Designed miniproteins, single chains, continued (5). Designs and how they scored, part 16

Each design is a single chain, and the fold is of that chain. pLDDT is the mean over its residues in the fold that is shown.

## One batch from the design tools (miniprotein)

Design m16519
Fold by ESMFold2-Fast:
Structure m16519 (fold): chain A 66 residues (1-66)
Amino acid sequence: NPLETIVDELMTEFELPESERPALLTEAEEALESFKTAFRIEPSPDLLALVRDILRLDLQAQQKKQ
């Protein structure tokens, strides 16, 4: 599952505990479905890269809380 790979990469990058994995995977799945619906495109490597990048930006914003 490519979304599980994205979640694994982000969990490693942000040093997240395993308890956060189900929530992050759900967010990734919802983001993918939202993009598929909004853009009316089939799942592609480019779309998966967009999901990864959006999740990374969200996590960075959460960690850089001033």
Scores: mean pLDDT 77

Design m16520
Fold by ESMFold2-Fast:
Structure m16520 (fold): chain A 87 residues (1-87)
Amino acid sequence: SLVEEALAQIDALVAALTPEQAALATLAYEYLLAGVPVDEAAARAQAEVAAMDAAEIEALAARLPEVLRRAIELRAKEEAEKLGLSV
């Protein structure tokens, strides 16, 4: 399954990012999960991370694996619904 493969890669993907990149990704995906458009989600995340101290950045970075899991699962559900499948 593409979802299972993506979930298995989360730890490797997170390990490749700096704390700032991981924090930015966490906020951007949380905004996307809340229904914010991609351009606005990215702009808000970038502005907020730029104003954060190191402790706030580390706390957000630590949340990235779970946020990515939620985003992958939501996308899988949306794709299944487009194909007329119940999830």
Scores: mean pLDDT 78

Design m16521
Fold by ESMFold2-Fast:
Parts: structure tokens; sequence; C-alpha cells
Structure m16521 (fold): chain A 72 residues (1-72)
């Protein structure tokens, strides 16, 4: 799967793993001097759209967590 973990892992723990990956990717883009401001903005827009799709799928907590990372 896209997010390997223990089968018994809680929804909260899975959510934390996804948030950590998203935050890590944003941090890498911010730290990379070859990445332009336009590219960072495009990535943020992509994540916002992904959060909207997650919300439509009923993954509201995950969508909210992604949006919170985007507001940091």
Amino acid sequence: GSLPGRDELSEEELLELVVERVRGELELLEADPSVTEEQREEFRELLEKQAEELEKLGMTKLAEAVRKVLEE
C-alpha cells in the first residue's frame, strides 16, 4: 500500500504518518534553493485540491490535517 503500517494501527496513527510525510515534503521544497516560489505555490494548490477530494471521500480528519499543514 501507499502508507505501509501495522494492520492494527489506529486511524490517528495513520493520520500522523501522512501529515509527517506531507510536512516533510513541504520542508524539503522550502529548503531546496532550486525550487521556485511558483513551484511551491503550485504544490500547495495541489495539496489543497487533494484535501478537498479526501473530504469528498469522507476522510475529513485527514483533509483537515493536510489543510493545517498548508497554513503553517
Scores: mean pLDDT 73

Design m16522
Fold by ESMFold2-Fast:
Structure m16522 (fold): chain A 102 residues (1-102)
Amino acid sequence: AAAVARGEDVGQRAAKLFGPAMKLIAEGKVDEAFALTVIAAYEMVKEGVITVEQAARLLASMAYLAVPDEDVARQVYEDYSTFENLEKAAEEAKKRLEELKK
């Protein structure tokens, strides 16, 4: 559901995504958590809910929560700052999730 109105903003949507991702990180499923976040961010950009830059910031923030390294977070931001890279990453994330469920 596209929740662009009614008091939902990018911060609230990020909190909803980070909740499930944080649970997966706590369970040691960091790759699954990151893959889910990449797919969700790409879908939100496709639906026009957020910009590519906002998606890149979201992914960088999630990376920082998993690994509190500013250089790593910056690299994630730069890697996902274009629609082309985000789309490619989402396709790779879908394949990774299928492999992790086996």
Scores: mean pLDDT 71

Design m16523
Fold by ESMFold2-Fast:
Structure m16523 (fold): chain A 70 residues (1-70)
Amino acid sequence: MEEEIKRLREEAEEHAAKADAAVAEEKKLLAENPSLSFEDIREVLETLARHSVTAGVLNLLAKKLEEKMK
């Protein structure tokens, strides 16, 4: 169980890192052209949403497993 929790936390960190990279890319694109439309950044926002949600779910699962070990 502890190894499973570590795996879930590691996967969550990887997804969180990808979400952070997407935030950085969005910020860079907006800084280079503040007139960008939603469609111009949609792909970056979809990547952010996907990885952010996945990281949250994995961290929640890890927390539930930790609580069951008590």
Scores: mean pLDDT 80

Design m16524
Fold by ESMFold2-Fast:
Structure m16524 (fold): chain A 102 residues (1-102)
Amino acid sequence: SLEKIIEQIKKRVRQALDLEAARRGLSPEEVARLHRIFDEVFKEAEKIIKEGFEKGLSVDEIIQRLNEWLEEREKTLSPEEREAARTVADMIIFEIRLVFPE
């Protein structure tokens, strides 16, 4: 089901973020920020993915909508939060392209 696929994407992105945070030697405060941004970005990505599939959008159109939402959201984020949001979004886009190879 689409719900199961989205759940698997969420788990893989979270795992990739935890590995990247460890690789970069992020502090506990930086990791907490990354997790907060992950929860926010993934919540919106899930809505965009579900709506996109309901409307019959292509994978590229779904990714475009996510990028457009992120660009608007970034206007209200700190520099550190913007970097975290782009990292999360890039990992989500990678997983979307991997699981929906259309």
Scores: mean pLDDT 87

Design m16525
Fold by ESMFold2-Fast:
Structure m16525 (fold): chain A 100 residues (1-100)
Amino acid sequence: SENEKIKKEVLELVEKTVKYVLPYLSEEDQKIVLESLKKLKETLEKEKDAVAAVTKAAIFMQELLDLLKEKNVPEEVIKYVEEVLKKIMELGAKLHRKKK
């Protein structure tokens, strides 16, 4: 299913982003992010609407971006997360256009 393919692609993007940003965070913040990611993965596995799943992933990415900005993480890392969030939003828009 194209919907399942997009859900898997979005989850892969989120997981790769988390792995990339973890070294820039304290051990305490790493635990918080990993716990939130685990909860997101469980939520996405139960979510059968691909649009809702992508929306939940986008919310997670926005919250991660806000945390990184608060913790004064390097601008290059912030820009990377912003670009991944844009890709996730584009995938969500593609799914929405297919529903008429």
Scores: mean pLDDT 83

Design m16526
Fold by ESMFold2-Fast:
Structure m16526 (fold): chain A 62 residues (1-62)
Amino acid sequence: LEEKIEEAEKLIEQGNIDEAFQIYKEMAEEYPDLLVVLNLVRLLEKLGLTEKAQELRDLLEK
């Protein structure tokens, strides 16, 4: 889990948002109440990627 978070953060720093998003989607599917997924939602909103942020929220609210 920690390794996946670090990898996703690295991808975000590199501007590879789509790959980071996929990692977090998998984490949300396995651990829907993870604070780290909520942190990504906040980050996506700050970056103006509102639709991707909403997609993650929908996964958490299944």
Scores: mean pLDDT 72

Design m16527
Fold by ESMFold2-Fast:
Structure m16527 (fold): chain A 99 residues (1-99)
Amino acid sequence: MAEEAVERLRKEAEESGDKEALEDVEELVKRYGPEVVEMLLRYKELRDEAIEEVKKEHPDAPAEEKKKLVEERVKEKDPNYDKYVEIEREMVADSLAEV
């Protein structure tokens, strides 16, 4: 499953003709492994889904309340949400150190 997500990203990067995008995918897999890449993609999907649900159910809610509702929806759908946040934080720190 994780390997399939990596292959999809790799194909998209190759099809774009962007050598840098392909190198980024390879470095991500090399440092964190395919399981982490799959987790990040799944987390992004869950977050996007939660945002759309909150917008539909609470269109008039303040931005701060909407953010809280999105976080609650993601945690409800995936109890490993805190693990994704830690992985994302580590990747951002590494990215900033390399750039």
Scores: mean pLDDT 71

Design m16528
Fold by ESMFold2-Fast:
Structure m16528 (fold): chain A 94 residues (1-94)
Amino acid sequence: SEELKERLLKEARELGLSDEEIELIEQLINTKDVDEVQELLAKLFELTSGIGAKELDEVNERATKVEEELKDEPLSIRVAARALEVLKVHLELQ
């Protein structure tokens, strides 16, 4: 999982995500508390305000593929990977 953590953070940086968005991914990767995951997801939705229904459908399709590939990974890693897909779709709207 350490290699996957580094890959997720590297991808976020290479995409040109903001420092706040990269920090969010890093916090999701390192959390072991479900309540912290919920707070970080709320922050994700605030950072990605403006995503419409069509964009959410795209996120859900990408997230399903990610969940199949990462099914054996800890919940925090799977949530971080899904958050990265949300941030990618949001970036594509700009």
Scores: mean pLDDT 77

Design m16529
Fold by ESMFold2-Fast:
Structure m16529 (fold): chain A 67 residues (1-67)
Amino acid sequence: SMADLLAESKRLSRLHHERGKLSEEEFERFLATMEELARLSPDPALSATLAAEARRVRENRDEYVAP
């Protein structure tokens, strides 16, 4: 459900904030969650915002994942 995807996104965002870095598996799950939220969103503006954020996160992988 969208609620489950939102909860997962928030959990992973919190883990990043608390630990500073995500594992590769957690990062891919975070991206997949954001991309799925963008795809399922009924609001075109919110969908576009979420898709842009997912793209930004993917392009800045080293900010999120330990080297």
Scores: mean pLDDT 81

Design m16530
Fold by ESMFold2-Fast:
Structure m16530 (fold): chain A 66 residues (1-66)
Amino acid sequence: MDYTAEQLREAFDRVAKGGDSVPAMDFARELGDPEGAEAWAALLDVDGDGTVTREELDAFIDRFLG
């Protein structure tokens, strides 16, 4: 995916609104990629429940984007 760590964190914060988890569909929509919700869930959602946590996002960024 051609997103920067900054773009991913900003999108997460816009959806979370002070929370620590977001629906994968809402996260993908905020990034402008609503069709990518399943892919984002598969990459970030360790639980398989269709949500992305701040911890999962930070782990992904640290591992793959630096």
Scores: mean pLDDT 73

Design m16531
Fold by ESMFold2-Fast:
Structure m16531 (fold): chain A 73 residues (1-73)
Amino acid sequence: SFKEKIEEKLKELQELVDNIKNLSKEEFQEKVDELLDKIAELIDKYKASPEEKKEIKEKVLELLDKANEKLLA
C-alpha cells in the first residue's frame, strides 16, 4: 500500500539520521536527496491527498530537524 511504502522510506531516512555522524556531509545529503525524490515519486504515483502530503512533509521535516540537532551537538 501507499502508506507502507511511505513508512519504509521514512524509516530509511530515520536510519540515515541515526547514522549521520558516520557519514560525510556529502554522502548524507546525496542519500537524503535520493530518498526525498523517491517519496515525491510515490506521492505522484498514488495521487496522495493534501492531508497525506502534509503529514509526510511534517514527518520529513521532523527527521531533518533531528539531523541538524545531531550535527550541531
Scores: mean pLDDT 84

Design m16532
Fold by ESMFold2-Fast:
Structure m16532 (fold): chain A 77 residues (1-77)
Amino acid sequence: AGKEAAERLRELAEKEKDPAVRELLLETAQIAEKSSIEETKLAAEKLAFDAVSRGELSLEQGLNTAARAVKILEESE
């Protein structure tokens, strides 16, 4: 997805107070540097659902965080 998308995801993570949300955004940023936009979108969704499955995020928090990450990735096309 590229360096710009990764930097925007890191900036979003720095503003997050929830450590699980922050970690998800940071991991998505790392994937974005080496992967396509489509691969990174799938990774963000997987990371969100994995965090929800572990009880680290509510379903709503997971969906909202994944949606925010996807929006940043789409704006970076």
Scores: mean pLDDT 82

Design m16533
Fold by ESMFold2-Fast:
Structure m16533 (fold): chain A 75 residues (1-75)
Amino acid sequence: MKIVIVAPTEELGKEALEEYGGKAEVYIGDVSSQSLKASQEGADKIIVYDSNKLAVENAVKIAESYGVEAEGIIK
């Protein structure tokens, strides 16, 4: 199962990976762009971390439009 954590910064991505507690790939950058990339690269699940609620909602919607399970976490 390919799980991808998407976060806007390296610091938040590291925090997200530690909170997840499992094996996941971490994609750092604009969360909508990284969600799109992860979806196209065959992610089974995407976990979106951002402090911006609208950015999280948009990134989750992109993943869901590709049939990818997605979860959003606002920090």
Scores: mean pLDDT 86

Design m16534
Fold by ESMFold2-Fast:
Formats: sequence, C-alpha cells, structure tokens
Structure m16534 (fold): chain A 120 residues (1-120)
Amino acid sequence: MIDELIEKLKNAKTLEELKEVIGELVSYATKVLIEELEKKGEVNRESAIRMTGLILRFIGNAQQLIMMLEQGKISIDQLKQVFIQSAQYLKDGVKNNNPMEGLEKANELLEKAIREVEAK
C-alpha cells in the first residue's frame, strides 16, 4: 500500500533500505497503472506504449538517482525527500483516478532532481 511505502521511505536510514523501498514503489506504480488501464478498457497499442514508457522512464530516473547517491553527488536525506514527494504524486494520481498523471509528475520531479545535481 502506498501509505506504507511513504512511511518506509521516511524511516529508511541506509542506501540498502532506500533501494528496497524504491523497488517496491516501482512495483506498486506498475501494478496500479496496469489495473487502471484494464478497468477502463484502455488496453490498446497506444495506451500500452504510453504506460510502458512512463514505467521505464521512472525506473531509469530512479536508477540514475541511486547511482548519484552511490557517487556521493546527492545525500540520502535529499533522495528520500524526492522519492517521498514522488510517492505522494502517485498517491494523489490514484485518488484522482488518474495514476498516469501521478507517474508523469513523479517522473518530472525525479528528472528535475537529476538536472539540479548535474548542474553542480
């Protein structure tokens, strides 16, 4: 459940704990998007490509930020804040019956964080 994932993110103290919760968040995002598309009957080639693109983009952004943490370019606390807010966008998207919009906002936030780290 998303609230449990947000709590786990807040309580994560190590890189290993944070990586585990980020993996759970990716799995949750994937499940929610598939279930929403199936429920709405929007499972066609265009919807499938868009969903897959959003999920792969989120995975790529998460992996990039984890790599930046491993390289000492971003702190654990900064990464936690970014993923807590990303999880909140996904939660808000689900609540508003638009999980794809929630994941788009989460991706934009992660990409902004990556750009801000690279600009240093």
Scores: mean pLDDT 82

Design m16535
Fold by ESMFold2-Fast:
Parts: sequence; C-alpha cells; structure tokens
Structure m16535 (fold): chain A 97 residues (1-97)
Amino acid sequence: EEERVKRLFENVKKAVESGDVLDAEAAYLGMVTALVSTVNAVKDPEKRKKIEELAKEALDHFERALQAVQAGDIETALEHVEKAGEKMLEIEKVYKE
C-alpha cells in the first residue's frame, strides 16, 4: 500500500521532470484512479470524509502541476507535486489511525 503510493508518486514526479505533456497526463490519470480507489476502500465514514477532502486537495495540486507542465514551467509543476505529496502523507496518517 505505502510502496504503491510511493511508486505512483515517483512516476508523477519523473513524468513532470521530463516535461513530456503526454507522460504527465498519463501519470496524473493513474494517480486519480489510485486516489479514488483509496477513498472507496475506507469503511469508516469519518475517516472516509477526511481522506476524501485530502484526496481532493492532492488532486487539485496534481492538476495544477499538469497545467504548469503544459505551460513549460517545470519548476512550478514540481512545487505542486511536492504539495500534493504532503496531502498524500496526511491521507496515510488518517488511514492508519
């Protein structure tokens, strides 16, 4: 679970670093699918709501990262990837509570 999240996050970071828009879009779609699956797997309604809110914030940052790659601004894209990573770490903490 943790290894899968790290692998997907590293894939997004590498795609963004490459500046290849299609690679970045593919990595983004993979992350959307993984976060939706994570939310749907949570059985506790209170934890699910918190994780859903954090997942939405993470996805907003990933979407902004993709927009920055499309504009050729890789530095800004990586800053948004880092912010998304912080939200993903918060998701793991809530999930393990």
Scores: mean pLDDT 83

Design m16536
Fold by ESMFold2-Fast:
Structure m16536 (fold): chain A 84 residues (1-84)
Amino acid sequence: DEYKKKAEEVVDELVELLKKEGLEEAAEYLEKAYQYELEGKEKEAAEYMRKFLEIVKSAPLEVQKKIKELLEKYFEYLNEIEKE
């Protein structure tokens, strides 16, 4: 429960950062990836995460750095949810 809320907060922070930086398509893909994770649709989640990461690769280095930090927190929280 607590880690699910933390994962959702990180997704919200990532989406806001992406929209602020003009990466709205990446934000949409991340939101879909997270939604599929919540539904247990791992294949679809992975597909949208891949699309998100492809757009992020073309972003400025400082933006990529911020995204990486938030994304690492996201995966840490997902890992904690899986252990519970």
Scores: mean pLDDT 82

Design m16537
Fold by ESMFold2-Fast:
Structure m16537 (fold): chain A 68 residues (1-68)
Amino acid sequence: SEIDELIERSKELKEEASKITGIDPETLTLEKLQEALKKEKDEKKRKQLSEIINELTRLDREGVRLLT
């Protein structure tokens, strides 16, 4: 289903963010990722986190659309 695809993609992105930040993927929120991005000094990691945050934000908006 469309919702299952969003859940799977969100899980994959959280696992990638976990590898970069060291935060448990089950406890990862957009707020924690934004805080990690502000503290990150490595340009490559900042690029990856920015991309993940943008994609997770897109999926969150899509999820709201599917639930309303």
Scores: mean pLDDT 79

Design m16538
Fold by ESMFold2-Fast:
Structure m16538 (fold): chain A 76 residues (1-76)
Amino acid sequence: SPNELAREVIERLKELIRQLKEGKLSADEALQRARELQPLLERLGEVADQIPKELFDELQTAAQELGQEIAALLEA
């Protein structure tokens, strides 16, 4: 279901953020893994109206945080 897919993607994004912050994952590796999630994020965007607002907001927040953490490491 869209809700189950959203929860799975959120968890994967949060794990990438955690590993990146702990220095267990390079910015390039995190970017590659984020790109692998892009088709799923695009699919979730197409069915955003079927996902509870709170869950969709959590998805957007996690995606934004991952992008910010990757950008910060690439600037270092």
Scores: mean pLDDT 83

Design m16539
Fold by ESMFold2-Fast:
Order: structure tokens, then sequence, then C-alpha cells
Structure m16539 (fold): chain A 78 residues (1-78)
């Protein structure tokens, strides 16, 4: 696993985020081309211009912790 992603996972576990939210965030961020926007299923931008996989994992996990049934995706930042 990417060391940057491993660091984000460890921080999120210590912060009390759900294992499911963390796992889903990692799956989305692992193969992302930077910079990225986090978008919801309707195309609303939840976080924009993320320049690291750590930032992407953290943003996605935070959203999924609040909205566990959501299916966010990553899009290239314009």
Amino acid sequence: MDPEIEEAVEELKKAGFSDEAIQRAVELARDATLPVNVVDEDGNVLASGLTSKRAAVRAIAAYLDLHPDAKPRLEPAT
C-alpha cells in the first residue's frame, strides 16, 4: 500500500472513523490521478483540488462517516 495512504488510515482509526468508511476511502483514492475532486452521486463537489492521496482518503472517509450509504467518486480537478 502507498505509505501516504497507510498514514491516513492510521490517523483515521485513531480518530474513531468506521472501518467501512476508511476501507471505501482507500479503494477510491488508491488509483486516483492527482489533483482530484471528491464528488457525490449527483456530481456535487464535496472537496476540490486535493493534491495528495492522504487528503483524498481523509476527505472521502469524513464524508462516508457522516453519510454511510453514500457512493462518492473521484474526478480529475479542473
Scores: mean pLDDT 80

Design m16540
Fold by ESMFold2-Fast:
Structure m16540 (fold): chain A 71 residues (1-71)
Amino acid sequence: GPVEEELGRLVKEILEKTKPSKEEQKEIQRLAVQVVVAPSEENIERLLAKLKELGASEEELERLRRLVEQL
């Protein structure tokens, strides 16, 4: 749906900007899928923590949190 599409777009933008390794990209994609399929506080925090580690801004992380709360 629209929320999942926007989440995917924002994650893709962060990955294109930070250019992590292929393994890190796969981990982020796995975490994003887990959030969409099973939106739990634990899964959300895992995704946000990994994106922060890769260099996502505070504003990007806040936008992601707002999106996942709609799932």
Scores: mean pLDDT 82

Design m16541
Fold by ESMFold2-Fast:
Structure m16541 (fold): chain A 70 residues (1-70)
Amino acid sequence: VDTVELARRAQELGEQGRRALAAGDLDGARRYFEQMADVLASMAGTPEEAEAVRRSMLDWGEEQIAAAQA
């Protein structure tokens, strides 16, 4: 697994999510942020770390969506 490629992929997904959010596509934004969370979690060394990373990133994504709706 190429960690540099995964990190780049996660950045691209996060940017796509933010663009979807700016366009008012909340479902698209959630999908991109979820994909980003999955990629970042796959880079973790243990299942426990992967779960923590995924949860943190999903929470961050929902915060971005909530802020855009306010």
Scores: mean pLDDT 82

Design m16542
Fold by ESMFold2-Fast:
Structure m16542 (fold): chain A 80 residues (1-80)
Amino acid sequence: MTLFEQIKKLLDEIIEKVKNGEISREELYFILDSIARLFKNMGIGDIFKNEFLEPLLKKLEEINPDYAEVVKRVIEKHNL
């Protein structure tokens, strides 16, 4: 399984959970913070930002702006 396939699957799963009310803003923050830290430690934080965080931000602004703010905080915290 490629990194891009894993990123796309995670993106789709998070969007669906937000739409269904299955994930809180705090839970989303912890998940995104943990993944951002992992990808930064691997030297691929820019890939995570461009392929995951920015597409997620755009989708969440359409669905629920309060959850979009969570994505913005993760980007700012990790200097992505």
Scores: mean pLDDT 82

Design m16543
Fold by ESMFold2-Fast:
Structure m16543 (fold): chain A 100 residues (1-100)
Amino acid sequence: MSLEELQKELAELEEQIRKYIKTDKEKTKELVEKFLELVEEGLRNKMAPSEFATMGYYIAKLISAVDPEFAKEFLERLIELLEENGYEEDKEKLEAEYKA
């Protein structure tokens, strides 16, 4: 997957999450899992850590308005993936932005 293809997939996932967040909790969870799969693959290939952190923060804020526990679990998993792949600065920035 190219960076351009990755950015397009992430944007499409964000739009679908926004669509389903209020109407279909199971579909929203499925879309979030797909996002985390793309994050894991991208980070392993040294792609787009800043894009993943930024989009993940935005998705977490969308989810937190409806299901704050699920948003917390999602954000913790995203932070763990960034940490495991050595993106300490992106992890710290994401934590600071969400806690503020």
Scores: mean pLDDT 76

Design m16544
Fold by ESMFold2-Fast:
Structure m16544 (fold): chain A 112 residues (1-112)
Amino acid sequence: SEAVEKLFEIMKEAIKKLRELGLTLEQAYRFVSEALFRVQVMLEVDPNLTEEQKKEVRRIFNELERKLYEYAVKELGKIPKDRPLTPEEVAKARPVYLEAERKIYDIIKEYL
C-alpha cells in the first residue's frame, strides 16, 4: 500500500542517518523498530481513533514490520551480536529517533 511504502522509506532514511552518526546497521535497526513500536502504542491508546481505524493501523504496522524484518535480514546477512549502547550513542540517536517517530505518526494519520 502507499502508506506502507512511504513509512518504509522514512524508516530506511532514519537507518541511513543513524549509520552516518556511527551506529551499526543492527543498532540503527533496533532504534527504528523501537520508534515504530512507540507510534503503534500511541495510536492503539488514542481515544480519538475508532476501532476500525485501529484495525487499519494494526494491518499497516504488521505489513511494515514484515518489510523491515526482510530488509534487515537481507542487509545484515547474519544474526547480529547485540551489546548495550553507550550513553553517547543514545544521545546521538535520540534526535533521529524522535524525528522518525514524529514522521511515522504524521504519515499514518493521513491514511486514517
Scores: mean pLDDT 81

Design m16545
Fold by ESMFold2-Fast:
Structure m16545 (fold): chain A 98 residues (1-98)
Amino acid sequence: SVEERIERAKKLAEKMSKETILALRDFLKEQYEKYKNSKNPKAKEEYALGLADTAIMLVYKGYFEEAKKLIEELRKEYPDNPEVQELIDAVEKMIEEK
């Protein structure tokens, strides 16, 4: 569930440095772009979900601008993916509540 995914991302963020989270974001962006035009849409979706997790991690660490940029990119690329959109909406709500 989205709630379980958010809790896992939060717990991971507590143990990760900013540099590690940003490196994970950059790695996932590279994989996403590589598989963007792939015949395996599921691999692309997995990287998008990983990027959404990274946005949650950035919000919990207080890096709102980086998180906001990332979710704006994901919203444009996956407008029709309900799980990605639900995670994006959760990140936006977290930013607004801080």
Scores: mean pLDDT 79

Design m16546
Fold by ESMFold2-Fast:
Structure m16546 (fold): chain A 110 residues (1-110)
Amino acid sequence: SEETENTLKYQKAVIGLQQIKDKLKQYKKEKKLSVEDGQLILAEVQEISDLIKEIASTLGEKKIQEIRDLAQEVKDLLKSILPYLSPEAQAVAQQTIKVLDDTIAYLDKT
């Protein structure tokens, strides 16, 4: 059913953001993030953003808030590791921050 599909997409988005958060905490501890790893995170965040946008209108306020808070935490972690990154990796991380900003803005108008 559409309700079941939307529930699975919600769970995938939450789990995905949590996994990205955990990876970023590790990169922050190690003070490293390669361009290649940054590109993989960007691709994952873009996929999650698309899922969030597809289901946002079907979600209650609590679930919207949970996704928004996770997206904000991922954004804050990315900003915190920027000083440790090469210029090329910083550019990729900044693209990821922009996708997260666009996703949060989308949720705020939903």
Scores: mean pLDDT 89

Design m16547
Fold by ESMFold2-Fast:
Structure m16547 (fold): chain A 69 residues (1-69)
Amino acid sequence: EYPEIEVEKANSEEEAKKQALRILRWLVEEYETRGPEKSSIHEEFPEASEEDFEKFKELLKEKIAELEA
């Protein structure tokens, strides 16, 4: 608990990638576990179609693979 550590944009590309990887993995897991209707991403983007969510999920999986490599 350091008062000098601000909750802000990542200080480095490595930190940004780690944060992105964690978020991306969580989003994919939630979507696959709960399905489109019950996932948090549907609540944020209710106007997106099921087809859009499927395509988005594929892009997230590709990004996760890139960040893990």
Scores: mean pLDDT 64

Design m16548
Fold by ESMFold2-Fast:
Structure m16548 (fold): chain A 75 residues (1-75)
Amino acid sequence: SAEEIKASMEITVDSAERYLREHVEELTPEQIERIKEGMLRVLERAREAGMEESFVEELRKRIEEAVREALEKLK
C-alpha cells in the first residue's frame, strides 16, 4: 500500500541519515556519493510505483542535505 511504501522510504532515509552522521569519519567522499546514488535509486523506484511527487521530493532534499553535511564535515 502507499502507507507501507511511505513508511519504508522514511525508515530507509532516516537510516541513511543516521549512518552518515555516525560513520562520516570512516567514510570517503566516494562512499558518501555511492550512498546518495543508492538512496536516489530507492526514491526513483517509489516514484515508478506511483508515490506522491511532493513526498518523494521532500525525501530527496533530506538525502541531499545529509550528503552535503557529511561531505562538509570531511573538509
Scores: mean pLDDT 83

Design m16549
Fold by ESMFold2-Fast:
Structure m16549 (fold): chain A 87 residues (1-87)
Amino acid sequence: SAREALEKELEELIEKAKELLEELKEAPNDEKVEAIIKLLKEGKITPLALGHAMVELGIDIELNEEQEEELVKAGEALTKEVKEKLA
């Protein structure tokens, strides 16, 4: 089933995101934000998997306006790349 395949892929992406974010759990806020933005820019995590992993690990971040804009841009760039591959 296509649905079962997509659910499995999402679970695998969430697990990888959790492994990458686990090391950040005790890092200072600015280091957490910088590392998360870098992982998104490098395509090592997706925005969806990031959201799930952060909730499951209990990771909270505080963003200033510049960090928020950079995070949004990183997420948009990855979303555009995914859409381009589907075309």
Scores: mean pLDDT 73

Design m16550
Fold by ESMFold2-Fast:
Structure m16550 (fold): chain A 59 residues (1-59)
Amino acid sequence: MKRQIELLEENVKIYEEILKRRAKRLEEQYPKEVVDEKVKKALEQLEKMKKGMLEQIAA
């Protein structure tokens, strides 16, 4: 299961890069601050989800 967790982390990294590219386009329509906060919240939620999954596996 540890390897599966590492794969999950890899996916998160790829997703972050994709988000960065799309966020840049969104900044054309929205203020950077709003876009940045949205991205930050999404990343924080991803990290929390990852931790929750880890805890479930450990249980």
Scores: mean pLDDT 71

Design m16551
Fold by ESMFold2-Fast:
Structure m16551 (fold): chain A 71 residues (1-71)
Amino acid sequence: SAEDLRRQIAELEALKAEVQRRAEALISVLQERRDRGVDPQGSAEGIQLTQEQLAQTMAHLDAQIQELKEQ
């Protein structure tokens, strides 16, 4: 139903917001560690990996939302 589709889209949008918040929080922690000289290389690599994983997850969720909107 249209109501079920709207609910599923809203749930995916909420999940996107949650994933974004968690990634930003982790990046913030890793940036603070790097700035303090705590494992600068590992911290930088962790930031890059988190950004790449976030981008991939967002693309996947956006594709799912778009598919639901086209039904």
Scores: mean pLDDT 89

Design m16552
Fold by ESMFold2-Fast:
Structure m16552 (fold): chain A 96 residues (1-96)
Amino acid sequence: GPLDMLILELKRAINLAKQGKYDEALRIVERLLADFQRALEEAKKKNLPQEVIDFLEEMITLLEQAIEALKAGDVDTAISYLQKLIDKLEELKKRE
């Protein structure tokens, strides 16, 4: 499903970061951030449930933290934020 694809993209970003391919990892994470920022704007415009807005804001925060860590060359911290994001998506998937 859509959550599985997102989890796979995040795992790809982690693997690229582990390989020292920081620019490629950063491109994936920045694209996901842009996608979630657009989704949050649309969710707010459509007055979607607060749970949806809170989820999108949490995803954005974790992606922003991962980007900052990648830009700083702090790979372990970046992987930690991306893993937290995966864990939250896995939890959301269990509720569906």
Scores: mean pLDDT 88

Design m16553
Fold by ESMFold2-Fast:
Structure m16553 (fold): chain A 58 residues (1-58)
Amino acid sequence: MSEKERLIKEGIELMKQGKDALAAGNREEASKLFVKGANKFHEAGLTNEEIANLVREL
């Protein structure tokens, strides 16, 4: 598996955890998880538009 594919998978997992935290009412935790996920996508070389589209589809 490529480094890029690994980072994207980690980012998706963090975004899903963030959504779960939001559903549980943990807004602060959700925000931290979303930031971590976005950082993984940036490390993978995704643009802000690609990240926004990916997050929207989750």
Scores: mean pLDDT 82

